Designed miniproteins, single chains, continued (5). Designs and how they scored, part 15

Each design is a single chain, and the fold is of that chain. pLDDT is the mean over its residues in the fold that is shown.

## One batch from the design tools (miniprotein)

Design m16493
Fold by ESMFold2-Fast:
Structure m16493 (fold): chain A 97 residues (1-97)
Amino acid sequence: SLERVRRLLEQTLRDIDEALEKAKSGTLTKADAYSVVSRLDEVAEGLQAVGMEEDAEKLRSYAEKIREAIQNNDLEGVKKALEEARKVLRETLEKLR
């Protein structure tokens, strides 16, 4: 499961990079942002399963921030939360390598 969690973290980073690129170009949809939220929830479950509860809770917190920003039609808030989540994902991935 640890190898599976690493692959999920790597894929989630790619998904966030794509979402941030779309945000910069003005093409980010609510569906794109919700897709990232779902992926963050999935990686948080994986991290919890391998005993990384604090990292899992942190990622769930960013998923909630993204959801809130989407609901408020706050593109800048979505972008900031994605950038913060990306940072945390990179730090978490580093702990696993």
Scores: mean pLDDT 86

Design m16494
Fold by ESMFold2-Fast:
Structure m16494 (fold): chain A 83 residues (1-83)
Amino acid sequence: MAEERAKELAEEAIELARRPFLTSGTSPAEALALLEEARRLVEEAKSIVPEPSPFIEEAEAFVEERWALFRERFGELAEKLLE
């Protein structure tokens, strides 16, 4: 039950983190909003389970990889949007 909910949240986080890089012309602000929500979902999933799940760890790694791509793609503009 809790594990199933955490898995659903992790899956949603992956889908959200994938979205900003599927469409050409996505604004940095739109990409940031999607990546912030994805990170929030991963944190919520982690809070639901008593110990680390491979699915949650994989989702966290994927979301953080997408954050790294966001910073690389948008440079200093990404850092200013984060503040």
Scores: mean pLDDT 75

Design m16495
Fold by ESMFold2-Fast:
Structure m16495 (fold): chain A 74 residues (1-74)
Amino acid sequence: SNIQKAQQLVKQAEEAFKQGNYDKAAQLADEAIKLAPDSPVAVEAMALKHKALHMAGNDQEALRIAEQLEQRHG
């Protein structure tokens, strides 16, 4: 299913983040969001993408994602 594939992408993104590959982590997290946008795994992926973009120094995009995450969290 798309949710299972998205969860696999999140695990790959977490691994990339642990390795310091923040741009790759953000890209993989973005793919997970696109695959299952209306799911709990998308919220997890958005949080990971936010952290990865912040570490990469992309503050503008990180802020945009933080706003989206806040809206979905309630």
Scores: mean pLDDT 81

Design m16496
Fold by ESMFold2-Fast:
Structure m16496 (fold): chain A 91 residues (1-91)
Amino acid sequence: SREEEIKKIKLAAIAYDIGEKEGKSAEEVEELFKELLEKNLPKEELEELLEKLSEESKKYLEALLTALDLSEEPDPAAAVAKGRAAHAALA
């Protein structure tokens, strides 16, 4: 599951990079992402595309990977809400 999510994130970054370079709309980038998912790119081709990412697209990839790490942690908003409720119950 985690490996599949990481692969999707890498493909999303590649679609974003192509979209930025070709001036595609957000909807066209989403369609490109779907096409890349359907192609089941070999690991070697995926790695070559990742190496060709612009600096901005590399930052986007890092942001997406950070978001994935946060999603695997307990929801910070739910954790804060539970903490506040527990504190109120102790008062």
Scores: mean pLDDT 69

Design m16497
Fold by ESMFold2-Fast:
Structure m16497 (fold): chain A 80 residues (1-80)
Amino acid sequence: SSASFAEAAADPALFEGEVTLALGRMYYSIAKLMEKRGAPKEEVQELLQRSIDLFREAARLGAPGADADAARVQAELDKL
């Protein structure tokens, strides 16, 4: 496992939500970097969609702000 057992023991659901939120932010950052470097819109859209899906999952797991992050990224995707 790539996760610390000590961190998971504090609150497994909150830890999972935090990891999922971090993954969503990672995909968003990669999408924005690729957009800035002139990557095809379709590739940027795919990464933004993955980010949205991860933010929705993070929100389901109780991560604070994940619903707002999902809505913001969805609005950006809709403008592409």
Scores: mean pLDDT 80

Design m16498
Fold by ESMFold2-Fast:
Structure m16498 (fold): chain A 55 residues (1-55)
Amino acid sequence: MSREEAIEVARKADARKGAAAAVYVAQGYSPREAAELAGTSVEVARGAKALLEQN
């Protein structure tokens, strides 16, 4: 695995936590609760909620 590939894998791992937060927000959890359940920050959960509300 190259250094560039390792960085991309790390970014995808962070994206998975954001996706999990988005699923919880879609199920009606608050951004705070979604962040706790997904193991990410409240800012990431708020971003996910904003994107979901745009569609």
Scores: mean pLDDT 73

Design m16499
Fold by ESMFold2-Fast:
Structure m16499 (fold): chain A 56 residues (1-56)
Amino acid sequence: SEKEQKAKQLRAQAERLATQAETYFKGPSEDMKKQGEKLRAESEELQKQADALLAE
């Protein structure tokens, strides 16, 4: 279904953002850490959206 395809895309995007966040957290600056936190938060939001779509 279209909802399943959209959920898969959202989860794939969430996974990429989570991986990027990890690289930023390993960075030496506070700015990189803040960027990592933003990417992690966006990843969590996308995963939540994917779960909500599949719950309907």
Scores: mean pLDDT 84

Design m16500
Fold by ESMFold2-Fast:
Structure m16500 (fold): chain A 62 residues (1-62)
Amino acid sequence: SSEEEKKLEEIAKKYGLTVSQVRGILTLLEVVPEEIAVDFIMKDMGLSREQAEELIEELKKI
């Protein structure tokens, strides 16, 4: 929906990511344990553990 797209854009801007990166994390969270998603976000996107955990919590609310 257009509201979901806007939320993804806001989250992307907040964490300095692209919308495609945020969508990739959403897909990853469907198939891997949260700890693996946190590790991926830190290593591939350069976020801190705290930022990665906050990002995941915001995505769970969509």
Scores: mean pLDDT 84

Design m16501
Fold by ESMFold2-Fast:
Structure m16501 (fold): chain A 85 residues (1-85)
Amino acid sequence: MSKEELIEEIKEIVSKLNKEQAKKAVKIGLEIAVEKGVITEEMAEEILKVAEKANKEGLINAVVSIAEGLSKEDLEKLLEKIKEL
């Protein structure tokens, strides 16, 4: 599966989640991004504060934006984790 196909599948799954599960998806994506050095922990905390006030569409957009910064391997990890939500 290509990086673009993984991002599309992630987007489809998050679109079917409720708002609380979608917020968890954002948090999981940010945790992976911090672990891999894509963003700082402080940047992740600021993004989470914005996500708490976001509507469903804003949460989907946040997950997609995070996913675009991840490697293919990390996207596969993100997909596996959000499937468990």
Scores: mean pLDDT 84

Design m16502
Fold by ESMFold2-Fast:
Structure m16502 (fold): chain A 92 residues (1-92)
Amino acid sequence: SEGEKLVEEARKRVEEALAEGKSYAEIVREAAERYRTTPDERERRIAELQIVRAGLLAREEYEEGKISEKELEEVVEIARELDLERQEEAAK
């Protein structure tokens, strides 16, 4: 399905960013900015899925003691703010 292709593209982009040495906080910050600025609805959906994927991986790494509580809090806050913005747009 199209949804499966978007999930796979989001996974690929997160894995590439991690391979380049980006932090989870930087990955979600860049994805949130892309979500807000892109005119492309497909790219907006991929950005949302990148935030979800990076958030799940950040939580796992926090449980393993590999990232700080501060980094996890930054990731969670960015994801929460974007989800609220998305829900408000959908309610209009």
Scores: mean pLDDT 85

Design m16503
Fold by ESMFold2-Fast:
Structure m16503 (fold): chain A 73 residues (1-73)
Amino acid sequence: PSDEEIERAVYELYLAVIITVARNYAKKHPEKKEEFEKLIEESRARLDAATTPEQYRAVAEEAKKKFDEIEKK
């Protein structure tokens, strides 16, 4: 695979981990469920629109930042 394909796969996996954690937190904190579900939906849409390694990284980093913000509420 190309370096770009490898980087995409790495950030896809990283995002998948964030999504899994967000799904679990939505179950533990029903009051935050809609915010976590929106995060998952938006992050998947952004990843689908991403075409460069820098964009893949930005999607994953934004997802993590938003997850932390929702968790701390």
Scores: mean pLDDT 81

Design m16504
Fold by ESMFold2-Fast:
Structure m16504 (fold): chain A 88 residues (1-88)
Amino acid sequence: PSGTATGTVTTHSGEKVTVTATLTAAPGEVASATGYASTPIKVEREIGDAKVEVYETAVLSFDGLAREDGSVVLSTPTATTDTSTKKP
């Protein structure tokens, strides 16, 4: 069984990005899934006393339960951003 969740993640820059993640689990199994946006967003951020260009990637995480009947139940997704100074 599999389930797909789609959510809108607001990055640290205020950009809204749609992220889709698919969870696959065996019947009776609890699993976690994390989806990443395919395109990072380049933003300028202040880190301490420095201004730095960083790449923000929208991240959607959730838990799922594959029921014995083959259906999948998904938790409420958690929307976060991942920040990196390295260009992907």
Scores: mean pLDDT 73

Design m16505
Fold by ESMFold2-Fast:
Structure m16505 (fold): chain A 110 residues (1-110)
Amino acid sequence: MEEARKKGEEYLKKGLEHLSNNDYEKAVKYFEEAIKYFEEANDLFGLGVSYLLLGAAYMRLGKYDEAIEAFKKAIEYFKKVLEENPDNDIAQYLLEVAERALKIAEEAKK
């Protein structure tokens, strides 16, 4: 589990580097790989973060349906994190970010 989590974090970091360089297609690929490793690790927080960033990359590509589905997954995972630890202030903040991002994606799709 620890090795899978570290791999998830490595792919997440690489995805963020591509996202910041406006390479949105590569960012998507790296975030999809991060999701696989966080699934192996059963890391709900890592899954939430990875889906949130996957949604952001899809928004930049104009893929609003894919962005909406990714943001819904992020919301689901952050809610599960908060069921296990209601005092996780980072998860509470990221849940709000994901809910706001979902509304923006739905408005962009019209």
Scores: mean pLDDT 91

Design m16506
Fold by ESMFold2-Fast:
Structure m16506 (fold): chain A 99 residues (1-99)
Amino acid sequence: MKEKYIEELRKATEEAIKRVNEALKDDPETAQELIDKIREVNEKLIKGEITPEEARKMLGDAGAEAARKSSPEKRPDILKAVGELTKKAVEYKEKIDKL
């Protein structure tokens, strides 16, 4: 069901935002920049404005930029949060496209 997949994506997005805020608690500006990009991708994906490949690229680029701006110790947590969300975003689009 489309509504179920949108809810799964919403939960994945909220979890990623929570993990980003935890990883970047000492750098709220970088956290907010990444969160804004995450929300932008989520909105475009739900509206059908981007492909799974575009979503993967946008999230990957945003995660890499945030990781580059943060301390090396924070990079694994940032990249994991973005990577898990990227997987869910791609799964969401693939499921919607099959409906």
Scores: mean pLDDT 81

Design m16507
Fold by ESMFold2-Fast:
Structure m16507 (fold): chain A 76 residues (1-76)
Amino acid sequence: GTALIEKVGNNLNVVVSGLTEEQRKELEKFVLSLKPKSVIIFRDGNTLYINASGLTDEQYEKLIEHVKSLGFEVKE
């Protein structure tokens, strides 16, 4: 599977395709652990959409590394 991660101002958009249910739960848990000011998580078929706000650049890099650790190639 592939992941697209983009940062627009204080908003982070993540689109990941091909997650298992367990990988989805782990990614959701990880995003919440970064303590964003707001987070919206939406699933459409086999694609997961995450929008988070209030993350630092360091937290953004940690999220990219986490997605890579799940076995996905990341496109920015």
Scores: mean pLDDT 76

Design m16508
Fold by ESMFold2-Fast:
Structure m16508 (fold): chain A 79 residues (1-79)
Amino acid sequence: VDALWAEAIAAAEAGDVERAVELAIEAIRALGAPEAAELFREAVAAAREHGEDDPRALELNERALELLEPAFKAYLAAA
């Protein structure tokens, strides 16, 4: 997970947005939040088609974060 996030950041910094998005989706799936990963993918697609401030893109991103938060907290609590 940590390695996937680091690679996603590196890809974004290199300007490879497509790879950065793909790696971020895989990192979310690795956290155990596959539904959040799908909502995030839909949010990115909506933002690309309609603009980043599109209400649907914002709604999908918020829903993805809601599903991701419990999985992320569980990951941080794991020893």
Scores: mean pLDDT 73

Design m16509
Fold by ESMFold2-Fast:
Structure m16509 (fold): chain A 62 residues (1-62)
Amino acid sequence: MLSFDQALERLEEHARGLGLSDEEIQEIRDVMLRGHAQGLSLQQALALANEKLLAIVEKREA
């Protein structure tokens, strides 16, 4: 299983590959970091970050 730092790094790489801006990548990163700080599991924090990523991508392509 990935560590939190490794999961965050891979999420950032994936978002960058999708053409997200640095500001959008930071928003996704902040969602994951806030979830972790609030006591969410890595899986829960990653799920919230992925929801944010998909919302950004969908808005951009609509």
Scores: mean pLDDT 79

Design m16510
Fold by ESMFold2-Fast:
Structure m16510 (fold): chain A 93 residues (1-93)
Amino acid sequence: EREKALELARRAIELAKEVIEKRPDMDHNLKAAMRAGELTIKYMIERGVSAESIASATKTLADNTAKAAREAGDEELAKRAEELAKEALELQK
């Protein structure tokens, strides 16, 4: 269970970094939210926070990443982020 949450968290962070790297001129507030999400998830993992909380933070980051990818016209990346968000939501149950 926790291993799945950690795997999804790492993938969400990877996708967020990919979007930011490919779209440096994206909305500053959205970029800040994605960076805050990455830092929050890393902190939660280091502090041994629950799998459900890590999954919740991962879903938020994946949702913001999907929004950023869609605004950039990258439908494939948006779809990948949306799928990740759905998996993270499932882990919260």
Scores: mean pLDDT 83

Design m16511
Fold by ESMFold2-Fast:
Structure m16511 (fold): chain A 80 residues (1-80)
Amino acid sequence: SMEEIEKIAKGIAIKVRQEALEKYGDTPENIARAEALSERAYKITKEVLLEKQENGWEFSDVEKEDIERAKKIYEEAKKK
């Protein structure tokens, strides 16, 4: 569903932002870059998931695991 795609894309975006800040530090410049990377990851993930859904393409086991991890990241972020 569109709601599931949105959760997955947001989960990936959160992960990308967190990983960038952990790797490079939380300076104002790195925060801005991390947020830009997060936004790009969100858009790309959403486009890929929509294309796969429209074409009926099957997810690999690795992709299914990545999807479940992304959903968990999103749900944990919502608890704040």
Scores: mean pLDDT 82

Design m16512
Fold by ESMFold2-Fast:
Structure m16512 (fold): chain A 62 residues (1-62)
Amino acid sequence: RSAEVQRRVDAAVEELKDKYSPEALNRAGAAAFRAGLDTPMSDEELRALVEQRAKEAEKAAA
């Protein structure tokens, strides 16, 4: 069920916590979790998605 996807997303967020703000990572994590439920993804793909979404969130916050 969704618990595995959530755990994998949480791991990706943890790896990126020194690079992006907590607010950006929280938004990115939520988006990546939803995407991971809809489409099977590898850990590498989930990490890349979290990073991409975190960058987008920080740009929007300017």
Scores: mean pLDDT 78

Design m16513
Fold by ESMFold2-Fast:
Structure m16513 (fold): chain A 81 residues (1-81)
Amino acid sequence: MEVEVEAYVDGKKVGSGRGRTGAEAGRALGEAVVKAGAIGKEVTFEAYVDGEKKATGTGLVEDLHGAEALGGSVAQEALEL
């Protein structure tokens, strides 16, 4: 199964990532979030499996690793439901 995670700041999509694990999806997503200038901001992550939203999470992104970890955690939660 694959998971897709979308990242939002103030309701605007700033990035997305896909993977077969939370870690893969988080890595694909993290660079896009940083590039969009979302460091230091609250980011909402929405995780989809087979087109259905399974998990969501919001957190402060302090750096690239934080973006990868938070997005990846939401992705992994969606895969385990």
Scores: mean pLDDT 81

Design m16514
Fold by ESMFold2-Fast:
Structure m16514 (fold): chain A 82 residues (1-82)
Amino acid sequence: GSVTVSITGLSREDAERLAERAKALGGKAIIVEGNVTHVIITGLSLDEALELAREAVAKGGRATVIENGKVVFETPGEDAPS
């Protein structure tokens, strides 16, 4: 199935390291710079996508994993407690 990982809230350095790991696993990664660094990863298995999502969260980021149009993993919503 189609698996997409959307990650925000990482530093540029952490985003680049995560993107390189995704590419090493045979996936594709795009980093979008704006007010928040956004990483979009595709082409991974669900297990690989969940591993990267958990790593992003461990580094203080937020992650959403979508499989076949359904959210299968997400961090607490946009109103995360400070």
Scores: mean pLDDT 79

Design m16515
Fold by ESMFold2-Fast:
Structure m16515 (fold): chain A 61 residues (1-61)
Amino acid sequence: SHMEREIASFNELLKTLPEEEAKRLREEYEKAVAAGDMEKIRAVQDEVLRLVSRRAREEAE
């Protein structure tokens, strides 16, 4: 399903982040999904994307 694909993509992005940060973001994402809070789901996804982009830039240096 589309939701399963989105969750898989999110988990793949989390693998590139520090373990402590990934655990926090995963918990926030799971809580938002359980609550059906689309706004919070998007906010967590946006934060993950920002952090991944920052790490990619640092590694490119």
Scores: mean pLDDT 76

Design m16516
Fold by ESMFold2-Fast:
Structure m16516 (fold): chain A 100 residues (1-100)
Amino acid sequence: MTPLELLKEFNDLIDEMLRHPERAREIVDKMIELLEKAPEEYQLVLASKLLTAVRILARRHPEVARYAIDKLRELAKKSKNPELQKEIQAGIDRLEAELA
């Protein structure tokens, strides 16, 4: 998969998740899988896009935000990229503040 194809697939998944929140768990799982397999240079951009999409859904679908937080925590624990770990933690902290 080219970087352009990866970004397009990720954007398509975000659009699908926003249109069909009932499928959000399935879509988050696929997005996490793509992010984990992505070149390190793209991981931060993809994580930021996922965090932004989840934040948009958080107010109406807090269950989606909690699911994504759990999946992102697991990704951060498995990641060897300290910048990705930092971005994920900052995003989680922001989401948890908005859910409180």
Scores: mean pLDDT 84

Design m16517
Fold by ESMFold2-Fast:
Structure m16517 (fold): chain A 73 residues (1-73)
Amino acid sequence: MTPVQREVLANMRILSARGEVYVASRMDPKSPLFHELVESAFRTFDDLIEKFPELRERVEEEREKFKREVEKI
């Protein structure tokens, strides 16, 4: 996998995870589904950092932004 392909894959997975949590937060932020999607999103960030260490800084920045957004809900 090329560096460009890894960056595109990481961005797609981050966008997908954030989108799912955002939609769930608008429906019912107190539901078990919302909490499960939040946990799944954090696992997605952690998996990306582990598999693509060269993207760590970027993924960690997005993870911190996501964490702050979730804390506001």
Scores: mean pLDDT 80

Design m16518
Fold by ESMFold2-Fast:
Structure m16518 (fold): chain A 68 residues (1-68)
Amino acid sequence: RIAELEAQLLSLLPERLRPAFRAALAAGDFETAERLIVQAYLAGEMTVEQAQEAGRLLRELERLQREA
């Protein structure tokens, strides 16, 4: 489930940010991960709908990590 959520999140992000985002997730650095989503949105590389969905998935992933 966690791996599936990570894959879905990465698919919503622009390719240039995926390595940094993957590193942030591996480190449990959800603040950096959220910042990367915001950067992509502000750069015009994500629609508002894509940014909202990415935020939702990131929140769910963080919750699952806290429950583990």
Scores: mean pLDDT 81

Design m16519
Fold by ESMFold2-Fast:
Structure m16519 (fold): chain A 63 residues (1-63)
Amino acid sequence: GVKNLNEASKIAESLGAPNTSDGLRSLAKKAEEYEKNGDKKKVDYYTDLGNKVLSGLTRMRDG
């Protein structure tokens, strides 16, 4: 969800990837819109996406 995409954005910034960080922040804003609108299918999609992206970036940061 929104939290995981925002955390992933922060990790991308710390890895020196500002364009990736900006893209992830944009996805987090989109996810927040869907959460506010109660779009269950979109919320589930962005939750899964956020989990996968955060996992990948934390692995790159931590080794």
Scores: mean pLDDT 82

Design m16520
Fold by ESMFold2-Fast:
Structure m16520 (fold): chain A 81 residues (1-81)
Amino acid sequence: SPQSIQIGRQGMRQVRDIVTQVERMLNDPSVSRDQRRRQLDQADDQMQQIVDQVQSQDPDVGDRFADAVRSIMDSFRRQID
């Protein structure tokens, strides 16, 4: 539905902003491994809040969103190990 598309787009904009911040942090040589892990944990918490918000508005969109966020976070965690 048009509403489901709008919900998904808004959620993805929020996720994209977090992704951009995480990528900048991972490319910063002054950030320690422990700081990277803490910032990834914070990003995970923020993304989970977005997932919860999307799921509360549209469960089908929320489920696809949760899968995408899980994949993104798994990718980032592999980059610091």
Scores: mean pLDDT 85

Design m16521
Fold by ESMFold2-Fast:
Structure m16521 (fold): chain A 55 residues (1-55)
Amino acid sequence: VVRAVALEDVELVGDTPTVLKKGDEVIVDPETGRALSLETGVIGTVDVSKLEPIE
């Protein structure tokens, strides 16, 4: 898992669907696309190509 930032608005698909805004930070598993929003605490599946990894 890696910390990443949204490059554009991206939907988190899960029990509580939400939208990551451009610039929102997440913890994401690049193999599964599962992400935790650090802004909202929501967990869902995301398109990892729309995220930029940060260290």
Scores: mean pLDDT 79

Design m16522
Fold by ESMFold2-Fast:
Structure m16522 (fold): chain A 80 residues (1-80)
Amino acid sequence: SAAIDAAADLLTQAGQAAAAPALREALTKVRELSEAGDLASARELMDEAVARLRAQGLDNAARILEELGTGILEEAEKKL
């Protein structure tokens, strides 16, 4: 999606371009679970991915994932 591509560009500017595949995978899974109505699993997956990125010192990637993932969850919750 355009938002995921923009997030990858931000990661490159932050010097964390190597995190882009992990961020893209996590956001895709959060969206799929949210669209299926499984908000609890989507939140858990997002929190685990954010924690993993922070453990690797990829704080900018973790922040971008948390911001975009929260947006996906909030939009899905409105549709339930």
Scores: mean pLDDT 81

Design m16523
Fold by ESMFold2-Fast:
Parts: sequence; C-alpha cells; structure tokens
Structure m16523 (fold): chain A 87 residues (1-87)
Amino acid sequence: SSLLEEIEELIEELKEAVEKKEYKKAMEISRRIGELVRKGYEEALKNNDQELLEKLNELREEIDKLVREAAGLDVKGFMEFMSTLPS
C-alpha cells in the first residue's frame, strides 16, 4: 500500500529528526504520521482489511516509541500527536 510506504518513509524522517535533536520538526512529522495512521485505520475498517489493521498496529508501536523519545524533549508536541490517534 502506498499509504504504508508513506508512513514508513515518515518514520525514517522522524528517526533522523530525533537523532539531529530537531524536536519541533520531529513533532510535526509525528503529527503527520498520526493523520496517515488514522486514515489507514479508517480504510482498514471500511474494507475489513485485517492485514492492514495488523500492520498499522505494528507501526503504531514503533511510532509510539519514537515519539516517546522525542517527547522527553517536547511534551507539548507529544500531546498534539496523541490527539490525532484513534481512541
């Protein structure tokens, strides 16, 4: 899926931003990833795509880890990211 490919690319950009200590950029990337993950969940539910749902759950765990690393440095950005995730 092109959606999954875009999320994977943004995860790599997020990792680079965290490594470079570009926390504002890391939070902006995290926000965009959250929007794409939400869209992916909506598509998975509409299409009953269990493989997409499982992959999104795996990616969410990786994203949560990266955002947690950045959030030790920008708590406000982390809270903005969390507001974009499905409850």
Scores: mean pLDDT 75

Design m16524
Fold by ESMFold2-Fast:
Structure m16524 (fold): chain A 100 residues (1-100)
Amino acid sequence: MEEVKKLIDEASEAVDKAGRYLAEGNVDEAIKYLEQARKKLEELLKIAPEDLQPGVRSALRAVDEAIKAAKEGNLFEADVYLALAQISLTILKLELERKE
């Protein structure tokens, strides 16, 4: 569980940094941090417990859609998917803390 929490925290930090760069109009840096978040989520998907797998896949899909939108210059759509990724990661952290 320690490694699962660490990957969730690292993915969350990368998504938060991407959001900050997107808000500043620095699309290239935002994409870079979204790609870092994708890598962390792909690692997480390999080790996450079965009950967390749907949440990890939801976060990964949101990050992939945000990258696609940002690369296409659709910054509004990128911001929406980035917010969905943040929500998915927050839910994953809460689910991990409530495991008994």
Scores: mean pLDDT 87

Design m16525
Fold by ESMFold2-Fast:
Structure m16525 (fold): chain A 92 residues (1-92)
Amino acid sequence: ELAEKLREAARLFRRAAERAEAGDIEGAVRYLREAARLLGEIAKTDPRYRQGEETARYLAELLRRDPSKRPLVAEAARHAAELLEREAEYLE
């Protein structure tokens, strides 16, 4: 169950990175906010994921305020996805 939710959060981060790289700021922000919401739900039962929630929210706000940060946000989102995918694999 947890592994499936982490894979979904990773998928949302990857989509955010793809949208940011494509110049779709609104799309990237939406995916980051969705990732934050999902990680926030996970954090209610496993506090380790609270930092992931905060990171997703921070990246969404950073990109919304400064679209020139697209490359930084895309890189950070891909890194977050890789960490979550690795954690999900470890749980299986």
Scores: mean pLDDT 88

Design m16526
Fold by ESMFold2-Fast:
Structure m16526 (fold): chain A 78 residues (1-78)
Amino acid sequence: MSKEELEKEVNEALARMILSVTDIALEKNPNPSIADLQAQIALLTRGEKLAKEAGDEELVAELQARKAALQAQLAALQ
């Protein structure tokens, strides 16, 4: 495997892990605080960057959709 192929696989794996961790955290806490939502939005933003670096447009769209949903929820709490 080339270095470029390995870097792409690592970035995709990390972005997918971020998505999974965020989903699990929200399932365990159905009533997230403002601070919880801000932390999850920051994590999803990192995941989006990693997915873009991997060139996974589908994963980018999924992370953006999750982030938008949490941003809307955060706005409703303010």
Scores: mean pLDDT 83

Design m16527
Fold by ESMFold2-Fast:
Structure m16527 (fold): chain A 83 residues (1-83)
Amino acid sequence: SHMEELSKAILEALEKEVKEVKEYIEKNTLSEEDFENILKGIERAEEWLEKNKDKILPEYYEKALKLLEELREFVLKKKEELK
């Protein structure tokens, strides 16, 4: 279905973005402000998903939220290492 194709495309795009953000964090020296900006980006992505929840298949929505939660945990762990 069109909704399935769209849901899959959203999840695949998010998976790619999450991978690229993690790689960027691992390969670069980041300031506290850089981490705060990344965390704000995660919040915006979560807000976008919530706003569009009715347009995304439930299984893809839940997987997308889990990816963002895992990314947030990764970012917070890396930010703690800055201490």
Scores: mean pLDDT 88

Design m16528
Fold by ESMFold2-Fast:
Structure m16528 (fold): chain A 66 residues (1-66)
Amino acid sequence: MDSLTDYLRAAGDALSPENGARARALADQVRKAMEEGEKKGDSAMGEATKLANQAAREVRALREAE
């Protein structure tokens, strides 16, 4: 739910401008995918979960790179 998107946006605000823009873009993608998953059900929620896990790993890597 919201907690992951909030985490990605907060991490983006703490990162450099370039990495922050990437994290914010990922947060927007995850938010939209989660909203579609809630509307469309199981298969769309599976894709939203996969995207959320990928976004969380990428943002963690960006934080470690700084």
Scores: mean pLDDT 74

